# Designed miniproteins, single chains: the designs that were tried, part 79

Each design is a single chain, and the fold is of that chain. pLDDT is the mean over its residues in the fold that is shown.

## One batch from the design tools (miniprotein)

Design m2742
Fold by ESMFold2-Fast:
Structure m2742 (fold): chain A 92 residues (1-92)
Amino acid sequence: DLERIAEEAKRIAEEAASRHGEVLDVRAEVVDADTIYVVVTLRAPDRAAAEAAARAIAEALNAVPGLEVVAVSVEEIGPGVYEISVVVRVLP
């Protein structure tokens, strides 16, 4: 069940991020009994665009019944390439 929720979260994150830059990679992993870690690697023109993508991802995931975004981070891992990490809690 959590693996299926992780796959849904991955799809939602990819769609949201794709509106703000070029999605290079997306992964979602079950980290805990109620926690999913979503990571998007995005090519974006600047940090503001990457932060807009992170906000869009968090908003899209929070809109899903039973999901709550608890943490978001943005890290530049190369020139114009950003890693967006989102921690999602699965509600009972």
Scores: mean pLDDT 87

Design m2743
Fold by ESMFold2-Fast:
Structure m2743 (fold): chain A 73 residues (1-73)
Amino acid sequence: SASAERVARAEAAYARARAEGLPPLSLEEALALARRAVEGDFEAGVRLASLATDELGERVVAELLPEMERLAE
């Protein structure tokens, strides 16, 4: 599908940028990407997944989990 092809292209581009020494995401950048991904910006989600470390991912979840739980009530 077009969406899957676009995601794969974005993943490949971000993986290459990371391999070429792109600096790691800050918590603020990761939170901004995560919020956009929750709103349906799939490219923001791909960028976050491609560039965030596991530790950064855990911090993003900890920050957003209370907001997401509130919305699920």
Scores: mean pLDDT 68

Design m2744
Fold by ESMFold2-Fast:
Structure m2744 (fold): chain A 79 residues (1-79)
Amino acid sequence: GISAKEAAKLAEKGLKKLLEQGMQLSPEIQEKIKEILEILRKSDENFEDVIKKLEEENRNDTVVLSAIEIVKLAYKESS
């Protein structure tokens, strides 16, 4: 699988593309995306393992889960 660090770079690229295509994000969601990307940049694990762990740790936080889905979408858009 792809490393979390490399996936973060691709997700940042994909996020810029989605924003250029008209995606609108609240400041709250933007801050959570920034936090998730920082976690990915600091991790020595693969992308799928970090995302799964974040989803499990934030099961009851709909804002964080929404931010995770946007990061996953951004990564897919760049790959």
Scores: mean pLDDT 87

Design m2745
Fold by ESMFold2-Fast:
Structure m2745 (fold): chain A 100 residues (1-100)
Amino acid sequence: MSIEELLEEILKLLEEKKADEELIEMVRAAIKHLKQGKIIEAASAILLTARKIASEYPDDKELLELMIRALEKFAELIKEEDPELAETIRREAERIRKLN
């Protein structure tokens, strides 16, 4: 599954859950940045989104697994352009994985 496909699936699950509109808009912003080639902006947006999802849906294993996959793919994609942000994203993915 591509990063875009992972984000679209996360968006679908949040919409089905009737999640907070702020969360839905954060995911949509990340998808928009990604489609515009603004990879660093997309990665930053999804990092903030992941923190909020993990806080509000800590027991949603499917949603958290999709988010972990998205974070890991973003970290790999940006590791040469922004190694500090990539490391921050990798640490967040590992933190979320430990919640399960």
Scores: mean pLDDT 87

Design m2746
Fold by ESMFold2-Fast:
Structure m2746 (fold): chain A 104 residues (1-104)
Amino acid sequence: EFKKDLMIVYAEQAIKDLEKAIEALENGDVETALKYARQAAYNLGLVANMAREMGEKEVSELAEKAIEHVKRAIDAARNGDYDTAIEHLKKALELAKEVLEKLK
């Protein structure tokens, strides 16, 4: 199924982006972390929208929950609360991995 394969690609990219965001933030590179966090949210948004169109409610809800954690991470990082930002990125990564498992 083409849309399912495409959601897998976007979920895998979001996972890679979240891993890069966490690594960058742990190394003090806030600009790079915010760039990858935003890219992860974008890719998760594509998954959420496609899952909603396909009636894949569980996948859509998990992707939307991951996006909320990314938004909280971006807000925390902008306020200099890097520990809180890292924890939210890790929660988003866990949820993104769960999205990928549900699509397999």
Scores: mean pLDDT 91

Design m2747
Fold by ESMFold2-Fast:
Structure m2747 (fold): chain A 95 residues (1-95)
Amino acid sequence: MSLEEIVEEEFSKLPKDIQELIKRLAKILYPNADETTAILGTLREIVERYDEDREKTIEEVAKLLNVSREEAEKVVEAAIEMSLRIEDKIAEQLS
C-alpha cells in the first residue's frame, strides 16, 4: 500500500465528526498542502506538542477549531491513535 492509501484507510475508520474536525485543523495548519500531506503534517504536529504538553495541545486545538475542550480532546486522542496505526503499518511494510 502507498502512504496515501494507508492514510486514507486509517482516516476512514474515524467517526465522521472527528474526520471533519481533523480536515478543518489540517486546512488551518497547512492551507497550501494537499489533503493527505496536510493531515500527515497535522498528525505529526499534534504528537510532538502532546508529548511536550498534553493540556496545552488540547486547549490550542479547541481554540483553532472553536470547539469545546471535550471535543478537542477527542480530536487529539484520535489523531495520536491514528498516527500510531500509520507508523505500525509503515513498519510492517519495511520489515
Scores: mean pLDDT 83

Design m2748
Fold by ESMFold2-Fast:
Structure m2748 (fold): chain A 84 residues (1-84)
Amino acid sequence: SSIVEDARRGLESIREAETAEQLTGGALRLMGSMLQAHLQGDREALEEILKMVEEAAKDESLSEEQKSVLKNLVKGTRKLIESL
């Protein structure tokens, strides 16, 4: 899915972020993909995004700021799935 690939790129931007601006940009891209999947009723895409973000949120090599953003995105993705 192109939505899942866009989400993956947003996630990589979050993981590689060196500045607050880069972290925000990655988060907004990932959120955009999540919202697009929700608007299309694409539960499978949202579930794939959830798995990727949950795995990334467990990565101890990431900063506390990166982990906090990812944990919030996990919660957001779960809420979007619950609303389908």
Scores: mean pLDDT 88

Design m2749
Fold by ESMFold2-Fast:
Structure m2749 (fold): chain A 59 residues (1-59)
Amino acid sequence: SSLETFKKEGIKILGYEKVTVAGLPAYKVTYEKDGKVYTEYLPATPDVEAALKELLAER
């Protein structure tokens, strides 16, 4: 999924945590859209990390 699209649509991030899935680092992201809660596992790659940083805040 596109984290850029999430930001544009105003999806609310409820929480995220760094986890390990099958020995690989990943982020477990929980978010709300249209009153429904979704969970997605994203690989802890530089592009995903950059997108999550952008969703949280720019400085």
Scores: mean pLDDT 71

Design m2750
Fold by ESMFold2-Fast:
Parts: sequence; C-alpha cells; structure tokens
Structure m2750 (fold): chain A 83 residues (1-83)
Amino acid sequence: SSYEVRELPKEEVSQSELDKAKEKLKEQGLELAIVKVKFEDPNVLAVAEILGDRVVVFIDEEVYEKLSKKELNGLILKAIEGL
C-alpha cells in the first residue's frame, strides 16, 4: 500500500508525538525511514509506502528544506496515517 500527500496538514506535530507513532510502528515490526526525493508531479509533497520491514516516507526535497520541524513532523505523520 502507498499513500500520497498533496496538502500540507493544518496541525503542527511535536517530536514526542512523532516518536510515539514510531514506537507503534516498531511494535508492528516496522521501522520508519525518511527519504528526500524530487517528484515528477510538483503537487506531491510526500508519499508513504510499506517496503518490507520499513515504512518509507518520501518527501519532496524543497518541501523538506522549507518546512519547520513541527510542520515536517505533521507531514510525516499524515503520510503514515494514510497507509
């Protein structure tokens, strides 16, 4: 399964909230990996995909550099929750 994020989430997410999501994934045998990419579609902000024992969140490089840590955490969490 994969999930595309095309809209930035309205809510900022703390590092502790993201860490709790990572703990839940780890309980399921899944590790979170973040990868910076350039998407062919400029409207795609992030894509989450389950690849073996990992949840990989691909984030547009320009989006990754532009967002605050809390906004980036929100994008990551939205991508994971869409799977």
Scores: mean pLDDT 87

Design m2751
Fold by ESMFold2-Fast:
Structure m2751 (fold): chain A 91 residues (1-91)
Amino acid sequence: SMLDTTVTPETAQAAFDSLSPEAQEALKEMIQAYKDNDEEKFKEALERLKEVAKPEDVNPLYVLGLHFKKMGDDEISEPLLEIAKELDPSL
């Protein structure tokens, strides 16, 4: 996984691993761009994640969004929670 153990507890890691392969790749690139402070690459990866995310990805994305929110990583958490809510408005 591309998630750091210092940022991501085991439950968030399991959520990442349960994402579809395309959503995993997009989120991995988004997290890497965030770490690199590369705003342009972050936006590209976020748009890709929006395109490839499936209904099955809702719960993993929501769990990951809540995890990053607890860590204070609002730049990652807010887009993940928004994608999850767009796929499942009942969240």
Scores: mean pLDDT 79

Design m2752
Fold by ESMFold2-Fast:
Structure m2752 (fold): chain A 74 residues (1-74)
Amino acid sequence: MSREEIARALLEEVRARAAEGPLSEEEIADIFREVVERLGWDDALLAAIVHILLETRAASAAAVQRAVARVLEE
């Protein structure tokens, strides 16, 4: 599977999960860990995920910031 196909699948998965209801900080951190594990740290892709979570109101900006900090501290 290409990098583009993996990125698209991850973005669609994030949208699907956001549509099911609000996400916890732990669930958001798990999403970022999955992305980093599969594709490495990609600022543009991570920004796209943040945008989806905030736009769908599935997560607060504060929760996203804490989740990203957890992944970076690992």
Scores: mean pLDDT 79

Design m2753
Fold by ESMFold2-Fast:
Structure m2753 (fold): chain A 96 residues (1-96)
Amino acid sequence: MEEELRRAEEVLREALAIQRRGYEAELNNDEEAVNEELRRLAELLGVDFELVEAVRRAITEGKGAEEAIKILEEKEKELLEFVKPVVERRRAEAEA
């Protein structure tokens, strides 16, 4: 396994962390923090800020920030479970 997979893991983990912080800020009515996290996510993914904001609104769509956080927590667990065997395999190959 290669540095590309490691970088992909780091980017995905950071994207999920940014989204979670954004919804937590929304739950606390901190609009400045929400906008900061959305800008950070747009830059990380190399996409337009308006697009990221539209997608976030579509995901939340009447469910509220609390439900969005639960979804992100489930996705974070899924990602960790997926990536763990890849990282362990890479370490085994490096030690050989």
Scores: mean pLDDT 64

Design m2754
Fold by ESMFold2-Fast:
Structure m2754 (fold): chain A 96 residues (1-96)
Amino acid sequence: MEEVKEKALKLHKEYSTPEQSAKALKLLLESMLEDAKKKGLKKIYIGYLSELLTEEEKKVLEEFKEKAEKEGIELVLHESLDLDKVIEEMEKLLKE
């Protein structure tokens, strides 16, 4: 967990421009879309703190959302909602 955060911060420092960080995000999102298509998934869940994103990264997310929707895949950008739903499903399994 901490290792992933440290790698993200290091990557952000290595990409000194917002354009470079946005390009890295685009490659990650394209990989996720291809994986979703391969698995036949109809939704992609991405937990990002939108307030911490650069304007260039926000544009990449918006363009990716449109691209995913054209492929019949819904992009869900909810950091806390995905965790709440996972907890709810786990509680349902434990109550049975």
Scores: mean pLDDT 63

Design m2755
Fold by ESMFold2-Fast:
Structure m2755 (fold): chain A 111 residues (1-111)
Amino acid sequence: SKEEVEKLIEELKKVFADTYLRVRFYLDQKDYEGAIEEVKKGKAEINKILDRLSELLPDVKEQIEALRKELNQTFDKLIEALKAGDKETALKYFDKANEILSEIVKLVKEA
């Protein structure tokens, strides 16, 4: 239903925002391992929401899966930057992940 899709969009935005805030808190403490674990948790939660959105929206499933692949590749690059202690590069990949997420939200709202 449209109501179920709208609730999943709000949850998707909330999970991403919460992940960003937690990663920022760990980075401010120079706890890169804590930041990596929060990215991994956020990535897993986002993928569960995207599984449900793809199931509910079969007409745009291929576009959701293409953006999901790009999003997951971006999270993997974010994790590698954090492993290298490169906060600047990690934050750039976080910004890119937010742009891809915004494209997913727009696609899902227009479906």
Scores: mean pLDDT 91

Design m2756
Fold by ESMFold2-Fast:
Structure m2756 (fold): chain A 96 residues (1-96)
Amino acid sequence: MGLTPLEFEAETLAAFALMALSLGDVELAARQALEAAETALRGAERGEVSVETLENVLAVVRRVAAAAEAAGDLESARRLREAARRLEEAIRRLRE
């Protein structure tokens, strides 16, 4: 995939979310995963983000959502699940 600025930003934020999660910082992981999703969705709207990047970000958002729910952060889990749904819709549109 191309190294567009929005792809790089989304992938980097997703990687940081996973690192925060590995360190037990669910709150930071949720914030970074939400930023990754918003960046990827903005890129999809502009045709600047690949399906592969959207799928990578979606996988991270789903993982962080499950961790937030397990930690009792139901608000972050809800926001992350909404972001996941928007990413799934963007992937469907780009595949067609």
Scores: mean pLDDT 87

Design m2757
Fold by ESMFold2-Fast:
Structure m2757 (fold): chain A 88 residues (1-88)
Amino acid sequence: EREARIERLVEEGVAAALEEVRRLLKERGGREEPPEEILAAVREAAEAAARETAEALADESEERALRAAVEAAVRAALETLERLLSSL
């Protein structure tokens, strides 16, 4: 089912994005647990990007759609993190 596939891809994309954000903050800032406000914004951006990509690639192979959704989620998460850190 298309919806079930999109939900699965979004879940995996968000998980990968949050792990990458936590890794980057730990590496650069010495923090392993980013503030909840930042995590919420990053999760929202990652979810939106992953969903848009998964929907756009609904007729593509699941493997291709998954890779693209993860890449989009990570990109959106990092862009959101950069914007939020710039305003602090």
Scores: mean pLDDT 79

Design m2758
Fold by ESMFold2-Fast:
Structure m2758 (fold): chain A 65 residues (1-65)
Amino acid sequence: GPGEEALRALAERLGVSVESLRGGLAAYQSGDPVVTRAALAELARAGGLSEEEVRALLDEVLAKQ
């Protein structure tokens, strides 16, 4: 999985728990479009961001592994 430090930094930026972010990241990595869309929508709502912004931030965390 992605590095713990990168997960903590993103969780703080989104205003969510690390556990919630790990769940969202696992959903995003699942390849299931329905599960992915639901996870992106929840994280976007929590962070006050767009789904596109959340996707970019998740991709950054994955790149820091």
Scores: mean pLDDT 78

Design m2759
Fold by ESMFold2-Fast:
Order: structure tokens, then C-alpha cells, then sequence
Structure m2759 (fold): chain A 75 residues (1-75)
């Protein structure tokens, strides 16, 4: 049925945004360590900034997928 297909898609989107949130959490932890390292070695700052941008993009994508999953479940 069309509803079963939508529920399957919603479940896939839920699994994907949960994975993206876990990836973002790991990158944020690395970023926090790099921020401390940057206090001693400023050459680390560009890499730290790139990590911040990367985990922020993952969190934004996860939020978008979560909204899509919720919309499918509301139909």
C-alpha cells in the first residue's frame, strides 16, 4: 500500500538522520580537542574551522531528514 511505502521511507530517513547526528557528535568532540590544540599551535585553526563547518552541515542535514520523516508519518 502507499501508506506502507511511506512508513518504510520514514524509517529509512529516521535511520539516516540518527547516523548523521552520531557522526556530527564525533566531529564536534574532535573539534573541541582541536580548539584546545589551536591555543598552542595556531596552524590547527583552519582545520578546526573546517570541522565546525562539517558537523554543522551534518546537523542541518539531519534536521531536514527528521522533518521529512515526520511529514511522511503525518500523511
Amino acid sequence: SQQAAQQEKAAQLRAEYEALQRQADLLENIYNGMKEAAKVDPSVEPAAKKLEEEYNKLRQRADELRAQAAALEAQ
Scores: mean pLDDT 87

Design m2760
Fold by ESMFold2-Fast:
Structure m2760 (fold): chain A 71 residues (1-71)
Amino acid sequence: SPRGEEVDRLVEWLLQRVRDEGLSPEQIEGMKRAIAGHISGRPPEEMERSLPVTPGTQEALDAMRRTLQEL
């Protein structure tokens, strides 16, 4: 698994960026959960069902997934 400290830094960096794009705190919390799941490979279906489904959230999740895969 990736190192937790590096992951936390990446999460904070991405969250700062998505705040500028107008995501709500609830959407940000959903993204944190998705990132934690993705670090383990792919998010489980149960976790995906718990996330808010909005265009902004989906775009941010896609960007985060791509960034995490590049690591």
Scores: mean pLDDT 56

Design m2761
Fold by ESMFold2-Fast:
Structure m2761 (fold): chain A 68 residues (1-68)
Amino acid sequence: PVTVTLTAATTTVKVGETLTLQARDSNGNLLATVDWTPTEAGTHTVTVGVGQPDGSLSYASITVTVTE
């Protein structure tokens, strides 16, 4: 199994601001980039499923605080 890490430049954003999330494997290879724009304030957990070159699927999540 490959470890996938989901990262962002910050874990706090305002409603309507776009946060770019990057999923990387244990070797540092970029697997996916997801742009997420929250529409509601509060604490949100974003989960991304990433397919590996060998056909396996890995999941990673990040918790983000959204302010008005």
Scores: mean pLDDT 78

Design m2762
Fold by ESMFold2-Fast:
Structure m2762 (fold): chain A 77 residues (1-77)
Amino acid sequence: MTKEEKIEKLREEMLKAFEAGDYERAMQILQEIYDLMESPEEAIEFLNRLAEEAKKRGMDEFAEMLRTVANYVKQQA
């Protein structure tokens, strides 16, 4: 499995966990995805893209959380 394929699988699992109200699992999966990122820039791009998709799925609170994490990563880079 490529890095990209693993990230995509984890992304879908994280979204499903959040939709199920399992925030602990969603945060664990997000951390696993972050650990696969090679740069802060890659992480920021991923988080912003995921936030847009979360908003399209009606998960506005999750989208705002992801944007907050992306802004935090950007400030540390």
Scores: mean pLDDT 78

Design m2763
Fold by ESMFold2-Fast:
Structure m2763 (fold): chain A 73 residues (1-73)
Amino acid sequence: SVSRLVALLRQEIEAHRDEILARIRELIEKAKNTPDKSKQLGYATAAALEAALVYSVTGDEEFKELANEALKI
């Protein structure tokens, strides 16, 4: 069942929430501070996709805000 798989993925994400949050914030910071446009796009895209995925599975609004912040870079 897809619903069961999503529930297990949600549990795993929630167990590692602080690590995922720190990683996404680090990617956003790297994107904002790099002078290399290719690296900026890479970091911003990685942050946006990871945050959007976490939000889609958990409904955690903090990750929606992070995805939107990354997309504005």
Scores: mean pLDDT 86

Design m2764
Fold by ESMFold2-Fast:
Structure m2764 (fold): chain A 61 residues (1-61)
Amino acid sequence: SPEEELRAEIRALIDEYLPDMPEASRDTLIDNMLAAVRAGRMSREQALEVVRAFLLQEQAL
């Protein structure tokens, strides 16, 4: 499903940029992004951009 595909892509981004991110934090980020896309607050493409920007910012810390 598109939701499963988005979940997998967000998980892959986390594995690339913040591999040590705790599972609970990963689940929270993924669930929040999926909820926003389901609610029509952002597109799938926007969700991936938001996640990438967040992970790059966190990686710099």
Scores: mean pLDDT 86

Design m2765
Fold by ESMFold2-Fast:
Structure m2765 (fold): chain A 85 residues (1-85)
Amino acid sequence: MVERFREELLRRLLEIARETGQLSEEDARRIAERAARLLEEGASLPEIARAAANEAGRLAPPEHSNEVASRVARAVAEAYRRARE
């Protein structure tokens, strides 16, 4: 499950990076890897989503921070749902 979650999240984060231009592919990979580690360590979905959203918001330009953070939080929830199927 953790590896499938990482792959699903990375795919979604790379889509956000391509569509918005506000995250690099390297940033997307780093966020996905950290989120997967939190899941492996037993963190809750809300905790993982908050951590990933905060990191993405910090990495994005200030004027796009809230939008990117919101999109990343939704991506985490969707990746988690898909990883459990």
Scores: mean pLDDT 86

Design m2766
Fold by ESMFold2-Fast:
Structure m2766 (fold): chain A 84 residues (1-84)
Amino acid sequence: SEAESRFIQEFFREVRGESKISLETLEEALKVIEEEIKRLEEELEKYLADPSTPKSKILAVEIVRDLLLGQKKVIEKKIEEIKK
């Protein structure tokens, strides 16, 4: 996504000491992650409603959702630190 590409580019620029990642970029990344979490939650509900869904597929979606929830918390903390 454009938001992901922008986040990665600005993150590398901050790591190199060239600039700090912007609040706007962090908020855009947060929105993209929240939309992806919602999509995965909807997909998980669909899989759980279908008894033919392989358990491995359910586990894969749960793992990705949990990783994104972790990323969301890190970004939210960074946004709060910048707003203070």
Scores: mean pLDDT 79

Design m2767
Fold by ESMFold2-Fast:
Structure m2767 (fold): chain A 116 residues (1-116)
Amino acid sequence: SAADEAARRGAALLERTIQALRDNASREEILALLDEQLAVEEELAALGLGEVAGSGRLLLQEIARDIANGEASREQVIEVLQGLLDVYRALLAGASQEEVTQRLIDTLLQYYKSLS
């Protein structure tokens, strides 16, 4: 489906973003990759996955803000993006929006706890 194609592109982009973080890419480069990920979330919302895409957008915006402010380590960002990647993979495996949305909320809460 179009949603599966968008989710597959989103997963590939997340894998590239995680690798860029591991390769010590600049803050500017990481923020640009997160902006590209936000565009994928908007595409998923237009394809009927608005609930999960809304949660993914909030998570990405929080990460981008924390990176811009110097509040998150690369390791913390990698961990939370791996959680988002697992959600994309679960969607591709046929998981419901309800299940993956709750997983995204839990990922965001765990991320906030890691910042304390």
Scores: mean pLDDT 86

Design m2768
Fold by ESMFold2-Fast:
Structure m2768 (fold): chain A 96 residues (1-96)
Amino acid sequence: MDSGQLLFKQPDGTITGDISDANGAIALVTGGLTPLMQQQIQQAQNNGVTRIIAPRSIADDIRRIAPNVDIIVADNDQTAVDIFNTATVDTPPGDY
C-alpha cells in the first residue's frame, strides 16, 4: 500500500524509483513517512543523494533521518512534485 512516494532524478533528467540511482540525484519524498520509506531515505543519504524535496509537513522528520542532505521544503505534496519536475542537482536548498 503506497502511502507515499520516493523518486530520484539523475543529473541527465532521468526519473527512477530505484534507490541504487540515488548517487548524485535529487530526491522527491511525498505522502506518509512509513518505516520502510524512512529506511530508504537513510539509504539514499548513504548512496550520495544531493538534495531531497519534501512537503513542510515531513521536512523536519527527513532532517532527522538524513541530516547530511540539503532539503528543499515545499508547502504541500503538489508543490513538492512541481518543484521536482523543474529542479536539477544545482537547485539551491531552502523554503519554496
Scores: mean pLDDT 79

Design m2769
Fold by ESMFold2-Fast:
Structure m2769 (fold): chain A 107 residues (1-107)
Amino acid sequence: MIDEEKLKEILKEVFEEAKKKKNHKVLAAIEAILENPEISDAAKLRVLRAAAEELDRPDLVEEIDKLLEGKTFDEEEVEKLILKVIEIGSKPINIEELEKKLEEYLK
């Protein structure tokens, strides 16, 4: 089982870094994760791993790899989530509204 508290910590850290760097691709990934709660935690972590690489955060990549150790992931779920990221990223991200959604998710 994925540690939900660690997933939430990583999600928050990735959001803060993406906001600081104004990386709309990573912000779209965060929004896609928050709007698709039915997707497995492993698939969410795989997308967050790609986001961490995009943000040049090797420390987050290592932490995510530790959480995924010995876990199986559904590549179809990952692909579905990536398509949603592309769709969401086709429009400007409202950072303030995304931050509110994240705060609600983290409760």
Scores: mean pLDDT 82

Design m2770
Fold by ESMFold2-Fast:
Structure m2770 (fold): chain A 92 residues (1-92)
Amino acid sequence: KDAALALIEKGTPEDIEMARELAEHQLELLEKTGDPKLDLKIAQSYYILGEIYFKEKKYEEAREYYEKALEIYKELKDEEGIKKTEEALSKL
């Protein structure tokens, strides 16, 4: 569904690194715009970074990014995003 998530599913170190670079670059651009309409994409980027760190067994960093995504999803009242992120946090 998302290019970065597809790379994470492949699970090779090279694919995971590419997914991280893609997610970090996207997040940087989104944060720089300051547009509230992009908050959903920012939350999705934080969630993807959480998934990347989880795959690398960096559970503290994964938790930080999932929590950032969860805060935005709660502000947006995105029920699917909240549920998905809480499920991810429960695996840590």
Scores: mean pLDDT 78

Design m2771
Fold by ESMFold2-Fast:
Structure m2771 (fold): chain A 85 residues (1-85)
Amino acid sequence: SPELLKEKQEMIEELQRLIKGLDDLYSSSTDPKLKEQLQELRKEAQELKKRLESTKNPTDEELQKMRDEIGDLLGRYLDLLRLHS
């Protein structure tokens, strides 16, 4: 479906923005514990992005599950951002 492929691309772009945000927060932080948490979250975001890129013919159900995973990663990022800001 062209619509599902568009959604997949939008999700990849969202993960790219998340990874950039994590990198920016990592570079500005001096807290070793926060840096460790950011690095772990970045690894999970990169692994999910790789899975999305590898999914040639995504189903709506597969994209929904991965969207839920993106939502979790974003929530965790926003929590860390609020603690740092």
Scores: mean pLDDT 88

Design m2772
Fold by ESMFold2-Fast:
Structure m2772 (fold): chain A 78 residues (1-78)
Amino acid sequence: MSAEAYIGAAAKLAIDAVPEKKEEFENLRDQAIKALRDGDKETAIEYIQKIVDLAEEANPEVAPKVREYGEKAIEALK
């Protein structure tokens, strides 16, 4: 699976669990993917971490699975 696919999966899980924050998660997802496509790995990692952090703040029960996909996205960037 690509880093982009893992970013998408993390954001989708977060949105499904916290639909009230859909716009925020979609913005963070789109910024992470843009940075990834621009070759800016550092900025992509920052936005991936923000998706995980927002999920943990909004719904701690879903956060472990979102974190798993976030970590896989970061690993795929290496």
Scores: mean pLDDT 86

Design m2773
Fold by ESMFold2-Fast:
Structure m2773 (fold): chain A 86 residues (1-86)
Amino acid sequence: LDKVKELLIQATDLLLSLLTDPALKAEVEALREEVKKATTIDKLKQVLQRITVLAWQAYRAGQISPAQAAQIQEMLTQAIREALKA
């Protein structure tokens, strides 16, 4: 559980540092708070899916580079692998 939270917090922190769109930034901030408050692996999987969608939206909007998008995707993939171990 804690490792999945750590990876999702890292992914959301990276997104927040890169985003300039206040609406996308607010959505990522809300998801980051949901990660902190999550008590089950199933809730973390739901939040992970939403973070994945936001990262894709940020990439399509030109807010993040292909390399940054790949880095975030790798963090999310590692979070999935850790969730499967829990």
Scores: mean pLDDT 81

Design m2774
Fold by ESMFold2-Fast:
Structure m2774 (fold): chain A 81 residues (1-81)
Amino acid sequence: KIVEEAKKKAEEALNSDDILQRGKAFADAAVAYYIEGKKDEAAKWYLRPYLEVLSTNDEKAVAELNRHVYETYERIKKELE
């Protein structure tokens, strides 16, 4: 259920030209897969947004994506406890 909602939002974000916003949406899907124990799938979903944001050479954007991933992980983990 969480994975399906996150995937839908990531697909919607593909219509955005904002690399960081697309990155956050794909990272949310990766976190959802990770929490469900599907770690290989999570890695695949995270790699694309990380590389796209890294390609901007914007250290602030990279830091923002990393912060978003950590906060999303903590939030979803608490919801499942």
Scores: mean pLDDT 75

Design m2775
Fold by ESMFold2-Fast:
Structure m2775 (fold): chain A 67 residues (1-67)
Amino acid sequence: MTPVQERLRAGEYSRELAEEMARRLLEAGLDPATARAFVRWEFESVGVAVDEEELEAAVRRQAAALA
């Protein structure tokens, strides 16, 4: 997983980090809704607010690429 420091430092790049995390979860066999929930939980656990629309778009894009 991406280190906390990298997630916090890349505040402007939250979409890219969400996309990378979502891709790894989807490759591990998780469904898109579960992957989205895990990515949200991870960011929130370190105090980073997520943009739900951006997170949904990132997960949907990765799911489509892997389908």
Scores: mean pLDDT 70

